# Designs tried in a protein design run: designed miniproteins, single chains, continued (2). Part 114

Each design is a single chain, and the fold is of that chain. pLDDT is the mean over its residues in the fold that is shown.

## One batch from the design tools (miniprotein)

Design m7960
Fold by ESMFold2-Fast:
Parts: structure tokens; C-alpha cells; sequence
Structure m7960 (fold): chain A 76 residues (1-76)
């Protein structure tokens, strides 16, 4: 089985990867929103903003889930 230290490292790596992924998504969606705005596609801009907000919420929930998992493992 995994040691507690290995579990902590994997949880932290998972958090770091998810945060890095969110940063890349934010940069991509922001660039796309700018292109769509320049084309006059207001509906696409609104959808991209909603998608970014959704991704931020999903990332926060995932990180919380990983932290909750680690807390349960540490309590054993």
C-alpha cells in the first residue's frame, strides 16, 4: 500500500495539476473570447465566460474533494 507521505504527495500533485490546467483553460478561453468579441459574436463571449466560471467552480470542488480525501486518510 501507499505510505501516508506518498498519499500526501499524490494529492498535492493532483491539486497542482488541476490548478495548472485551470490556468491554461483561462488563458485559452480569454483569447477565444477576445477573438469572438472582435467578430461581434456577443453570444459566444457570454458562453465562454459561463464556461470559465463553470471550470473555476469544478476545479474548486475537485480540490476540496482531494483535501477531504487526504483528511480522511490522515485520520486513520
Amino acid sequence: GLSLEQVRQRVQQGIDRRQAELQRIEEELTREAKRRLEQGDQEAVEQLQAELERKRRQTQEYIQRLQDYLARVEAL
Scores: mean pLDDT 87

Design m7961
Fold by ESMFold2-Fast:
Structure m7961 (fold): chain A 55 residues (1-55)
Amino acid sequence: SVADLEAQRAFYEDEIARLKELLKTATGERKQFYERAIKLLEDNLAKIDAAIAAA
């Protein structure tokens, strides 16, 4: 349902915000890990947004 997709969107947005906060003080391999994780979550968020738009 759209409500389930909205809940998933909120979860991904919260996780992205958390990782971006951690990224501010991260260096080296940890920084690269967070950057990759954020990109993956943002890609998934875009798919959720597309699913909501199609509903």
Scores: mean pLDDT 87

Design m7962
Fold by ESMFold2-Fast:
Structure m7962 (fold): chain A 66 residues (1-66)
Amino acid sequence: EEEIEEAAKAAVDQVVADYGLTPEQRERVYEKALEGARQAYEDGRLPPSSGALKGAVEAVREIEAA
């Protein structure tokens, strides 16, 4: 759990640097990063950091499309 949360936070920080997100958008991205990290952890195929980054990027795309 702690590892999953750390991975999600790192992914959000990386994405925020590229996209300049608002605090509300940052929270949304964090939730998606957490989901991605958990999926990767449960699947056992990818490290949580990879899942977190995928989730964060997808959240940003959803924000841009909205």
Scores: mean pLDDT 75

Design m7963
Fold by ESMFold2-Fast:
Structure m7963 (fold): chain A 62 residues (1-62)
Amino acid sequence: SQLEAARRLIEMMAASGLSVEEIAEHAGLSPEEKAEVLRRVAEGEDPVEVVIRAYERKLAAQ
């Protein structure tokens, strides 16, 4: 599925040392969505899970 492929790509980017901000940018998140991702990660949520949930929500809105 598209979500499974996106999760794998996000995991690979994180493993390659990309920042949460860079991963969110590559996932096509808006500045507002990126700010929310950064806030949630700062609160202790897993970066990969936060980015994939934001991406899933973006897909569901389209």
Scores: mean pLDDT 80

Design m7964
Fold by ESMFold2-Fast:
Structure m7964 (fold): chain A 63 residues (1-63)
Amino acid sequence: MLIVGKEEAKEYVEEEVKKNKGAKGVIATPDEKKGIEVYKLEQEALKAGEEVEYIDDKEIEKL
């Protein structure tokens, strides 16, 4: 499962996509500007057969 949010989570997503490209899904924070950039990563994950989930920064901060 890939986790992504606003702020620095975008870089975290790029690393996690490479580590977890076989994972079940991508979790993104719906920030309007960062959401567009994250959307590209989740579209790539979906094409690779992964699921996408959206979570709040609270879950990302637990990492």
Scores: mean pLDDT 49

Design m7965
Fold by ESMFold2-Fast:
Structure m7965 (fold): chain A 107 residues (1-107)
Amino acid sequence: SKEDYINKLKEIYEEAKQKVREIGEKGNLPKDTLEEILKLLDEIYDVAIKYINGEISREEAVKRIHEIMNKIEEILQKHKDSPYVEELKKVVKETLNKIQEIIDEYD
């Protein structure tokens, strides 16, 4: 059901935010940078929910999610000297793959 997809998206999103917070705090990532990444994850979740609710097209949702992902990658690239940046990139990529799978399954 629609509610099952929303619940699965929420679980993926909340797990991703927790992992990003934990990794960012263990690393030397500035608080403002961590908050910006977390806000961008919030925006990805909002876009996915809008798609599930029929407010935007699949093409628009995928486009917006990719634009937000590019912003996260740009932020992380500025901190490439941090030992935890590769772990953050991995969490973000895995989260996007899970969200994309949900979008693809929803039709």
Scores: mean pLDDT 85

Design m7966
Fold by ESMFold2-Fast:
Structure m7966 (fold): chain A 90 residues (1-90)
Amino acid sequence: MSLAERHREEARRDVKNAQAYADGLAAATPEQAPELYRNVQGYVDGALRHAEEAVRLEPEEGQKFRDEITEEVNRVLARAEAAYAAKLAA
C-alpha cells in the first residue's frame, strides 16, 4: 500500500471511530458526555489531518477523497454537537 493509501485508510478508520463515539453520546449520561465529545473531536481532527496528507501525496485523487471525508466529518460533528448540547442542558 502506498503512503497516500495508508493515510486514506487511517482517515476512514478515524471517521468510523468518531461515528461510534457520536452514537455513544445518545446513550451517555451528562457526566460521560464531555469525554465522549472530546473523543469525537479528536477522531474528526485525525481524519482531516490524514485526508490533507493524502492530498499532499496524491493531489488529483486526494482532492476528491478530502471532500468526501470533510462531508462525513461535518455530518458526524453536527450530530455530536447537538447531542452534547442536549446532555449539558439536562
Scores: mean pLDDT 87

Design m7967
Fold by ESMFold2-Fast:
Structure m7967 (fold): chain A 107 residues (1-107)
Amino acid sequence: MTIEELIEKAKAGDEEAEKKVNELISKLLKELLNVSDESLIEAIKEIIERVKKSEDFAWIVGVILEDRFGKKLTTVEEVIKALEEELKARQEALERRKRELEELLNS
């Protein structure tokens, strides 16, 4: 079964497909939480590109972000905006850490 077929079944109200999608979401969320800041930034960029090309992928990412932020994201544009805000926050955090390291090395 392809991921697209699984998503279509979940959207149609198939409880087993919904359970499998939730298990996949939980697994992806755990993997995202265990990556380095640089790897996470690159992963978010790739996710944004895929979301722009696929409404089904935008839907699965929207469900992940709903669990994380407690807000239902229903449009591709809302999902992209949320991902771009997270990307900016992660990039700013990485640049702050780099500056702190440079200050420590120059002390």
Scores: mean pLDDT 69

Design m7968
Fold by ESMFold2-Fast:
Structure m7968 (fold): chain A 71 residues (1-71)
Amino acid sequence: MLSAEEKETLEELLERLKEIAEKSKSVDEYNKNVNEFYRENSELMRTLLEAPLEVQEEVGKKFKELREEVE
């Protein structure tokens, strides 16, 4: 089970990915902005990579959904 802190961190990550998608005008821009976000938030990326597989899959699913909305 996710801790309350891990769940809050996941929700914050998903909200920020959604905001990036809404501001992006193309798939290329979305990919660029997401890569920049991950570079600037390396600690958050490390937390995600150390998270349970279930959490990683949820973030991956959301990333794909948001990318399809930009296309």
Scores: mean pLDDT 73

Design m7969
Fold by ESMFold2-Fast:
Structure m7969 (fold): chain A 100 residues (1-100)
Amino acid sequence: SVQDILEKEADDMRKLGDEIAEKAKEAPESQRSPLASSAMLAYGMSGDMRGMVEIGLEMHKSGFPMTPEELQRLLDMAKRSGASQDVIDELQRLLDQELS
């Protein structure tokens, strides 16, 4: 069925996101932000919006640079996806630090 195909594609995109996130850890500094964005896009395409937000937050905390615009987008997605208040508060804190 179309649903089975979409679920398989979602799983494949989730795995791709994991692979890109792992590659970002070993990447040169200049490539870490675009790799983080690519990983978040893959997770978003998988429909795992909560997982995508959590991974994006973990990558940022691990020293993968995100722009204020990327952090704002991630915060907006966290609020829409029903992420925990703890995750929302942490994203807001990081955004506030980048804007200071």
Scores: mean pLDDT 73

Design m7970
Fold by ESMFold2-Fast:
Structure m7970 (fold): chain A 70 residues (1-70)
Amino acid sequence: MEGTKKWAELLLARMRESGKELPFDVFEKMAEAAIITLKQLYEKSTNPEERKVLEDLIERIREIVEEYKA
């Protein structure tokens, strides 16, 4: 749904900013915690569109972690 997509984009922007501002080890732990939370939301969601957004968001967060893995 549109609201969930906007929320996901804001979260991705915050994760990218955190990756630049935080030491990588701190950022990686925060990203792992976020992914765990999103997986829990995915399991509880009964809406296919919401589940798709959450799944895509998890993958995007993983991509951001890989970008800052130096």
Scores: mean pLDDT 78

Design m7971
Fold by ESMFold2-Fast:
Structure m7971 (fold): chain A 100 residues (1-100)
Amino acid sequence: AEAERREREAEEFVERLRERFPDLSEKELERIREAVINAPEIDALSAEDNALAAKLKSLKPEERKKAQERLKEIIEKIVRYSLPLAVARALLEQVEKAEE
């Protein structure tokens, strides 16, 4: 339900971009679609990253190692989606502004 709604919203966004920017390749549109679908997860991961980083110094060595491993996983996901997500957000703002 929630995942299906996000996929539908992402598809609608991609269709708007395809109509407005015909020079965008299908590969670029697919990357943007994936970034939009994962946007809520990336926002949640960014919050988790900030919370874990703030607590690192107060953790026991064993807990700190686990937190550092989790931070690496979070950073890898953020890096994967952050640039396509930034592009998608900028393009959405441009489309919405042009429709005003």
Scores: mean pLDDT 71

Design m7972
Fold by ESMFold2-Fast:
Structure m7972 (fold): chain A 83 residues (1-83)
Amino acid sequence: SALERLSEEQRRRLEELARQAEEAIKNKEPAEKVRELMEEMAAIFEEAGLPELAAYIRKLGEALAAILEGDLEKARAITEAVK
């Protein structure tokens, strides 16, 4: 499991950032807020030696930001690339 490679501190920080990202999406906060939160999560995975997961989280962040900006074509293209 990817979580087994994370320290307790890194795992707690990721759980909090994921909660904040979900909240930001539900509250329709600015797309940049979601990008920032997803980039912080990606940085933690990269630091933990999980660069593929970090890349996935960054792409997911861009797709979610595109959805919030109303750019469904961009969101679809990014989502297809990560499947």
Scores: mean pLDDT 79

Design m7973
Fold by ESMFold2-Fast:
Structure m7973 (fold): chain A 78 residues (1-78)
Amino acid sequence: SEEQLRRDAENAIAGAKEALRDLEYMVENADKLDPVLLVNRAVAGEIIASAAYFLDPTAKPLLEQARKLSRELDEKLK
């Protein structure tokens, strides 16, 4: 149903926003956190943001933010 698809998109977007807020904090504190945890959270953030974008194209900025945070993390872990 269209109502179910809308709810799924809204939930995916909300989840992506929360995951990316957490990831932003983790990237800012990368020196204090486990690198394996950081990499896993960055990968999860890209997956959830990609799912949100798939369900709702207006979520493209969330996917772009996830990719930006992953790149920033990669630079900090070198």
Scores: mean pLDDT 87

Design m7974
Fold by ESMFold2-Fast:
Structure m7974 (fold): chain A 82 residues (1-82)
Amino acid sequence: KPSDEEIFEGVADIAIGVANLLASKGKYEEAIEFLVRLAEKMAPKFPKVAARLYRHAASLAEQMGKTELAEEYRKKADELEK
């Protein structure tokens, strides 16, 4: 039986796939919001999974040229991985 951690790592893989699809359609803001909302919900129990979602949101923000927003999400991910 997969652990809860393994299940939610799989959920993060799917979420990143959905976000990449949204970004491919020019929906970067929706993609970032989707990832950040999921990360916020996961952070209390699965901080490493949440950190992964924040790092991907940062990558999408960087692709938009929003460097400051990308730095905020990277900082949030770093805090969760401590």
Scores: mean pLDDT 86

Design m7975
Fold by ESMFold2-Fast:
Structure m7975 (fold): chain A 100 residues (1-100)
Amino acid sequence: MAEAEAHREKVTEEIKKEIEKMLGEPPNTAELVKRLVAKMLAEEFGVPVEEFEKMSVEELREYLISIGGEEATAAGAELLEEVLRKIGASEEAIEMAREI
């Protein structure tokens, strides 16, 4: 249940810390979701974070469907939702993750 989930939790905590330091306030929901998705996809597929960061949420969804199909895209959204819940993200961030 294990290694991938633990690794993503650590990466998420590091991102949260960096954003908190930059903003001095809770990070913007859209920015947090976008950065988390971009970093997770970069780690999973070995693609630079920058390639995903420039994509809109809709473009990211289309990309995920094209490479993994609808089922894999749904599984990815569920995993992102769990990660966002663990870091105490807002309902808005969780809703955005579900829309992917």
Scores: mean pLDDT 60

Design m7976
Fold by ESMFold2-Fast:
Structure m7976 (fold): chain A 71 residues (1-71)
Amino acid sequence: DAAAREEAIRLVEEALKNTPDPETRRGLEELLELVKKRASLETLIGFALRAIGAGDDETARVAVEVMRILS
């Protein structure tokens, strides 16, 4: 759904504007690329798990919200 994807893109872009940490910004930029490329739910789940494993809780939180919007 184009509207849901636009909402997800807006959410990630908002998170990027409010994030000063370079490591978290890198994770959010990768997430934004995945959303724009229409990555599968399976790919987004794998991404969120990697972010959690890396200690990037903010990127993981945003990824879960993206999956909620796209589901």
Scores: mean pLDDT 85

Design m7977
Fold by ESMFold2-Fast:
Structure m7977 (fold): chain A 69 residues (1-69)
Amino acid sequence: MSDEEIAKKAVKELTEQAEKNKPRFEEASGLDVKVEYEIKGDKVVITITVGDTKEVIEIPIENFARGHS
């Protein structure tokens, strides 16, 4: 299995977990909370939104895949 295939599988699983947990975080904080995972070229891009604040984290696919293999 390639690093890209491992990363795609992990992104799908993490996206599903983020969607499942979103209502709990929003209820606890009173803020809109969103965590988005996207594969862009050779990187995994993680966008974390809390209210009006956005943070973007970029991780090389090979580094991301190593954490999820």
Scores: mean pLDDT 77

Design m7978
Fold by ESMFold2-Fast:
Structure m7978 (fold): chain A 100 residues (1-100)
Amino acid sequence: SMEEIKEQMMELIRRILELDPEGRFLGLPPLVDEPDFLEKVPNPVSLSQIYNDILEDKLSSLEEVKEKLLLMVENALKYNPKGSPVYEVALKIRELIENS
């Protein structure tokens, strides 16, 4: 049912928040701290944007939610240095999505 699908979407968001207690994926990086982010990441998306899209019924399937979450992960893996804290959290989020 649509209610069960929406519950699965929200549970996936909750699990991601547990992997990111510092909230590094909640929003886009501040431009004052990372002014080249928008130039290097052509399709930026944050966890908060995905969460709002779910609330507003803009995402119709769990697969669409997973696709947006994987885009968020891919952006982080491309922008951040290998082995950095954000990169390592991105790898854990990817594993969670692939096994959900």
Scores: mean pLDDT 83

Design m7979
Fold by ESMFold2-Fast:
Structure m7979 (fold): chain A 82 residues (1-82)
Amino acid sequence: MEAKELVKKALEAMKNYDYGSAYDYLKKAAKILGIKTEDLPEFTIRSGNPLYVMAQAYAKGIVEKAKKLGDKELLELAQKVL
């Protein structure tokens, strides 16, 4: 599934502290999965990297979608991003 490959790429980007690429990959995966911005959990950008905060918000949205789909592999991958 294309969304799983994007989440894997996001996980590798997170390991390299490339939060911009991680955010881009997770946003694309969310779009493929039909996740809307209004479906994302509330987040606050205060201190630190705002792209990291946004990447985590999309990863949380993907976790909830994976639970609804019963996709255990997608759930595990998205949880590893958090």
Scores: mean pLDDT 76

Design m7980
Fold by ESMFold2-Fast:
Structure m7980 (fold): chain A 64 residues (1-64)
Amino acid sequence: GAEEAAELGARGAVAAGADEEGARKASWQTAMGMPVAEGARALAEAGAPPGAAYSSAWGTHEAS
């Protein structure tokens, strides 16, 4: 479900260097229907490298 997708996406983003609060918020919003591009931008702002940010946002979207 959306909660599991958001948690998995957040963990991936944190492993890539994102802060926990920003990664969790961005991944939850992406799971709830925020566009992948906006989710990736928010994850990059939280500290994830752009490629990892996009991959995590896309994975969260596909899993939710």
Scores: mean pLDDT 82

Design m7981
Fold by ESMFold2-Fast:
Structure m7981 (fold): chain A 72 residues (1-72)
Amino acid sequence: MDDERQQRSTRVAGLVSDGMKKTEQAKSEQEVDDTAQQLQDDLAAIPGVSPEAAQRVGDQVRQMGLESLKKK
């Protein structure tokens, strides 16, 4: 059974969810950048997550946070 894949998937989902919530609540572009970079670093540290996948997720979360700031 792929318990390792299930654990990795659960951890990734949790980090992405937390990152998205933090970027939505960010008050500055710096907070968005810091949150997205931290998410990217945390994802890249998980065995089996590629640096490219981590960067893609980080970039998407950063863009969402910047769009949220623009609406203020």
Scores: mean pLDDT 78

Design m7982
Fold by ESMFold2-Fast:
Parts: C-alpha cells; sequence; structure tokens
Structure m7982 (fold): chain A 73 residues (1-73)
C-alpha cells in the first residue's frame, strides 16, 4: 500500500540522515539550528555565511521531508 511505502521511505530517509551526517532526526534539527546561529554570527563573511546557511537549509529541508513522509504513513 502507499501507506507502507511512505513508512519505508521515512525509514530510508532516517538511515540517509545517519549515513550522511551521523545524526538522528532529532539531532539533525539541533544541528540545523546550530548552523543557523553560525550563519548569523558570520553575516559579514560571505563565504562562511553561505556555507553555514547551506548546511542549515539541507538539514531543515531533509527533516521536513521526513516529517511529511511520517504524516503520510
Amino acid sequence: SMSEEYKKAAEELEKYIKDKWGLTVEEAVKKGQEYGKLADKNGSDREKFVKYAAEAGALFLTVALYNLLKKKS
């Protein structure tokens, strides 16, 4: 069923987060917040700002997708 496929997709994404960042989903939320704070602190350094903002964005979007898949399961 589609519900079962969404459950499997959520589990695979959880594994992806662990493999890519070495984090649980809950830890990924906290790490995204930390990168966001680092971006703010480095607002005058364009290279550092972009790097930290991109990492925060990647984590937040990945967690948002995980939550969406969980709701559909």
Scores: mean pLDDT 87

Design m7983
Fold by ESMFold2-Fast:
Structure m7983 (fold): chain A 67 residues (1-67)
Amino acid sequence: TIEIRVGTGLSEEQKKELKKIKEENPDVKFVFKPVYGSTVDKIKEQLKELGFKDDQFEVKPIGIVGS
């Protein structure tokens, strides 16, 4: 399992690196930890655009106080 911190979305550099890691390790599961829960849907869409399947990743916000 690979854990990745994300701000408001995935950068182009992060997208390229993630695709590369996925191609090298097709059985690896990714856990994305965005700072803001409001970005979860955006990150999921970005991952689907990169060809990630629902069973290959999870998006779990770190949590923000007061959200």
Scores: mean pLDDT 74

Design m7984
Fold by ESMFold2-Fast:
Structure m7984 (fold): chain A 100 residues (1-100)
Amino acid sequence: SLVEQAKELLEEAAELVERAAELSPDPVLAESLRGTAEEIREATEIEDPQQLLIEAIRLASVVENQAKLAEEIDPEAAELLREAAELLREAAKLLQQEIA
């Protein structure tokens, strides 16, 4: 299922965001990243593909913005966040195919 594949990508993205949180020396950013990882995991419980798509797009933007903030603090954490954002965008692409 495309929905199942999208949810697997969301789980992978959550793991990358959590790893970025572990690397971040900034406690405020680390806490924000842990919160985002939890939101991504909660999104995997969404049953409606349209709602999951909207949430995946929103979360991709959140993670991309967090990557920009992390770039000046920890470039390695920023790379993980950019990878997570790409996975969330790929999940959104699969969900768009499911809805069509």
Scores: mean pLDDT 89

Design m7985
Fold by ESMFold2-Fast:
Structure m7985 (fold): chain A 85 residues (1-85)
Amino acid sequence: MGEVEAISYPEKNSILLKAPDRETGERVAEALGELQKKHPDIRVIPLSTNGEEIRVVTKNISIDDLYKLITSELEKRGVKVKHIK
């Protein structure tokens, strides 16, 4: 598995996640599904058919807190995250 790139878009209350391969993308999707069970206001929008690009949007959570929640859940699954901007 490779490292996931997380790109923050504060003006859109969103984070774009880019997985380097399909296996990593599948782990990202699983992690985000678990995160949505705890935070139902988090919206997960797949942008590619193979799960390599996923947008995460929130209304009630700050972008910094959203990044921390995503990173924590991904790291529990053995996925490393690199924050871009």
Scores: mean pLDDT 79

Design m7986
Fold by ESMFold2-Fast:
Structure m7986 (fold): chain A 52 residues (1-52)
Amino acid sequence: MSRTGPLRGSDSIELIKEAIKKGVKEIKNHGVGSPISDVLEKEAKAKGVKIV
């Protein structure tokens, strides 16, 4: 079974980073199998963004 493709969890991480850059207030981690990395979470907090 093929699990590799362009639209995967890594794409979700990139979208989260872009949302933080654009000043989104809240990001839902609903579909990512792994927790948000410490670096990304720190970035979100610095910009006043909540990850739930």
Scores: mean pLDDT 61

Design m7987
Fold by ESMFold2-Fast:
Structure m7987 (fold): chain A 72 residues (1-72)
Amino acid sequence: NAADLVISGVKLALKYASTPENAKAAAETVARVAGLDHLAPEIGEIVKEGKEQGKPDEALARATELARRGAP
């Protein structure tokens, strides 16, 4: 399940990445591995913002919704 893989990866990136930039890179990599390459930049930016703002739960919710929609 592509969405579940992205959600799990985003959780790990938000929890364990040392910087917003590293969290972005990790989230983008998971999105690409899951086959959602076209969403990788947006998911990465959401995760970066979540790290920068200290709002990981909000970022996870946004990334989850985007991953579940998939690309058209």
Scores: mean pLDDT 82

Design m7988
Fold by ESMFold2-Fast:
Structure m7988 (fold): chain A 83 residues (1-83)
Amino acid sequence: MKYVLDIVIKVPKEKVEEVKKEIEETAKRLGAEVSVNSHGDYIGVTAVLDSEEKAKELKREFEEIAKRYGGEVVSSHIRKVEL
């Protein structure tokens, strides 16, 4: 069983690359496999984790990153997947 965090963050366009780097480093620190894509002001993240608790922690960390860069979370979902 795996848990998938799908989250979309909107930040100022000039901050997108810095936010992407922070997201990737944070996901790696928490042991998540992560895919990060961006289009304009939007950053889409899919992270795969082994536990719901870690997925919730990663979501909180990403929300704090968004706030620090003057952005917001547009959508977020945590789902359980049988892989």
Scores: mean pLDDT 85

Design m7989
Fold by ESMFold2-Fast:
Structure m7989 (fold): chain A 77 residues (1-77)
Amino acid sequence: SLEEAIEKALEFFETGTREQKLRFVAALSQLTARTVPAELVQGVAEDKPAEELRDAIRELVEHYGPETVLKALELAK
């Protein structure tokens, strides 16, 4: 579901290393052949708290779909 994907993405961003978060961004780019939102990329680079990225993560899940986001999260492990 949409909410499940958002919750899993937020947990990943709360607990994941910078390297894992960068792998997620790379995986999402590869799966979608689209540019990942600059706000999310910059937030990862600046090591922003997951809560500050909540809206960007929600928009990302809504835009790419929960299935694609969940697959990118799995690839980022």
Scores: mean pLDDT 79

Design m7990
Fold by ESMFold2-Fast:
Structure m7990 (fold): chain A 65 residues (1-65)
Amino acid sequence: MEVDEGEARAVLLLIQGAIAYKYGDYETAAKYFREAAEVAASVNPDLAKLAREGADEMEKKYKEK
């Protein structure tokens, strides 16, 4: 299988965001999910949408506090 460098980078950013989310660091999770969405936007639009939705969800959580 061919894995685009940008897609691989986006997946790594999603993993970092998921780790931050697991530890309740919603601000850091939002930043990683945002970066993942930006990186994925031109190489995997579905992954970019998923990452953007995750970032929006995290931003709602940390902006409330």
Scores: mean pLDDT 78

Design m7991
Fold by ESMFold2-Fast:
Structure m7991 (fold): chain A 70 residues (1-70)
Amino acid sequence: MTEDDLDKIAEENGVPAEALKKALGKLLSKKPPEEITAKDIEEELVKLGVDKAKARKAAEKVVELINKEL
């Protein structure tokens, strides 16, 4: 997963790229990528002020990308 991949997911789902990168970075500091769920990413994005529906869609796309790289 690259920064460009996260930027694309953020733009396509109306989420700030900085918020998505911060949420994922925080989760990766607490647990390995294979244990990160879409719910975890959604909750961290919502804490950063992102709309719940947009956060959920972005989170699902990030988890798909993580699973593809495992």
Scores: mean pLDDT 80

Design m7992
Fold by ESMFold2-Fast:
Structure m7992 (fold): chain A 98 residues (1-98)
Amino acid sequence: AIKKANEVIKKKLEEALKGWPEEEVKRALESTEAFLKRIEKEAKEKGLEAVAEKLRKHAEGLREESKAAGLSPERKALLKAQAEAYEEAAKILKEAAK
């Protein structure tokens, strides 16, 4: 379950980062990997339902951030893609917790 959720997040982010500068891609992937490691620890400690809720709230935050004035269209698209990835991952974890 957690592995499948992590794969969804990584694939969605990689697709969204196509055409971005190499340095930006590296930073985004490193930040995401650090976040996923934290999520894996929390899943072991608090269970899949708690982690699914955390991912859902993170997605909400990213969607609000994507509405900020002054962001480039590419940056807004990336934030939306990250939000969608976290929403899909949360659904996977919620189903696995049943």
Scores: mean pLDDT 77

Design m7993
Fold by ESMFold2-Fast:
Structure m7993 (fold): chain A 85 residues (1-85)
Amino acid sequence: DATIRDQINAMLKAMDQPPFDDAQIDQAVALARDLVDSGKLGMGAAIVVSIYAVRNGDVDAVRAADAQTLRDYFRNYTAQRAAAR
């Protein structure tokens, strides 16, 4: 989906992360859509979690995780960013 790809690219830039190649973008788009469609996360959180999952090679683990585990993962990420200032 072009809209989700654009949002992922915009988020990567906002996070000062190197750009994804087409395969990485496709993987992140598929994961973000799955997380939103399953009701586990909202789109913004799903995009952030999907970017980290693709970078860390955790895509299968993140896709299989329940909503509470994903919320804890996102919270830990945001706490680490807050601690970094």
Scores: mean pLDDT 76

Design m7994
Fold by ESMFold2-Fast:
Order: C-alpha cells, then sequence, then structure tokens
Structure m7994 (fold): chain A 67 residues (1-67)
C-alpha cells in the first residue's frame, strides 16, 4: 500500500471510531510518515492517535501493518 493510501485508511478509521477531523488528519499524517520513512516514532504516535479516536487496538494495528 502506498503512503497516501495508508494515510487515508488511518483517517477513515479514526473518523469512523468517532474521532474529530483534526485527530483523523494527525493520525493520517503519522501513518504517512511511517509508511514513507519507516520512522517507528511516527508509527507509535499514529497508533496512539487512532486509539484516542476510539479505534480498537486490532484496528490500529491493521492500519500500521497496511502501511
Amino acid sequence: MDAQEAARLAAEVALRAGGSEELATKAGTGVNIYAASGDEAAGEVARRLLLEAGASEEEAQKVIEAA
């Protein structure tokens, strides 16, 4: 999956879980950086933002694995 597609998936998961547009955008940006660069810190931040939005740990992990 390309970084842009992974970022879009992260934003959609965050919004579906009940997160704000701001939170969804931040989660998407974190996943984009992780997918493009392999930056583990960006991946961890994105995972935490997805959980904050209300996504399950399984949903957050699937998004990170798809990146």
Scores: mean pLDDT 81

Design m7995
Fold by ESMFold2-Fast:
Structure m7995 (fold): chain A 98 residues (1-98)
Amino acid sequence: ARKEIEEVLKLLLEVRKELNPDATEEEIEDAEKKIPEIVDEVEKTLEPEEQRKLAEIVREYIRESYEALKANDQARLDEILAEAQERAKPLAEKLEER
């Protein structure tokens, strides 16, 4: 679970770099530094089942985003992000309560 979430978050960050070419290397590095803290929070706050669900949501987001990137479909990329955020909302609310 922990390693899986960490790898998925790193992949998500790479997708975000591709979606925002104006992002500075410093902004990306700062986001990467936060990954261990996010992983620790997720592992402590979410049950293993919820961790698996979160990882699945992020993996699906990554997969769909790569397809949209190949198609050069910026509008679809925005829709995919919004959908992933809605699916993750119950889990995100648990993390934000702390």
Scores: mean pLDDT 70

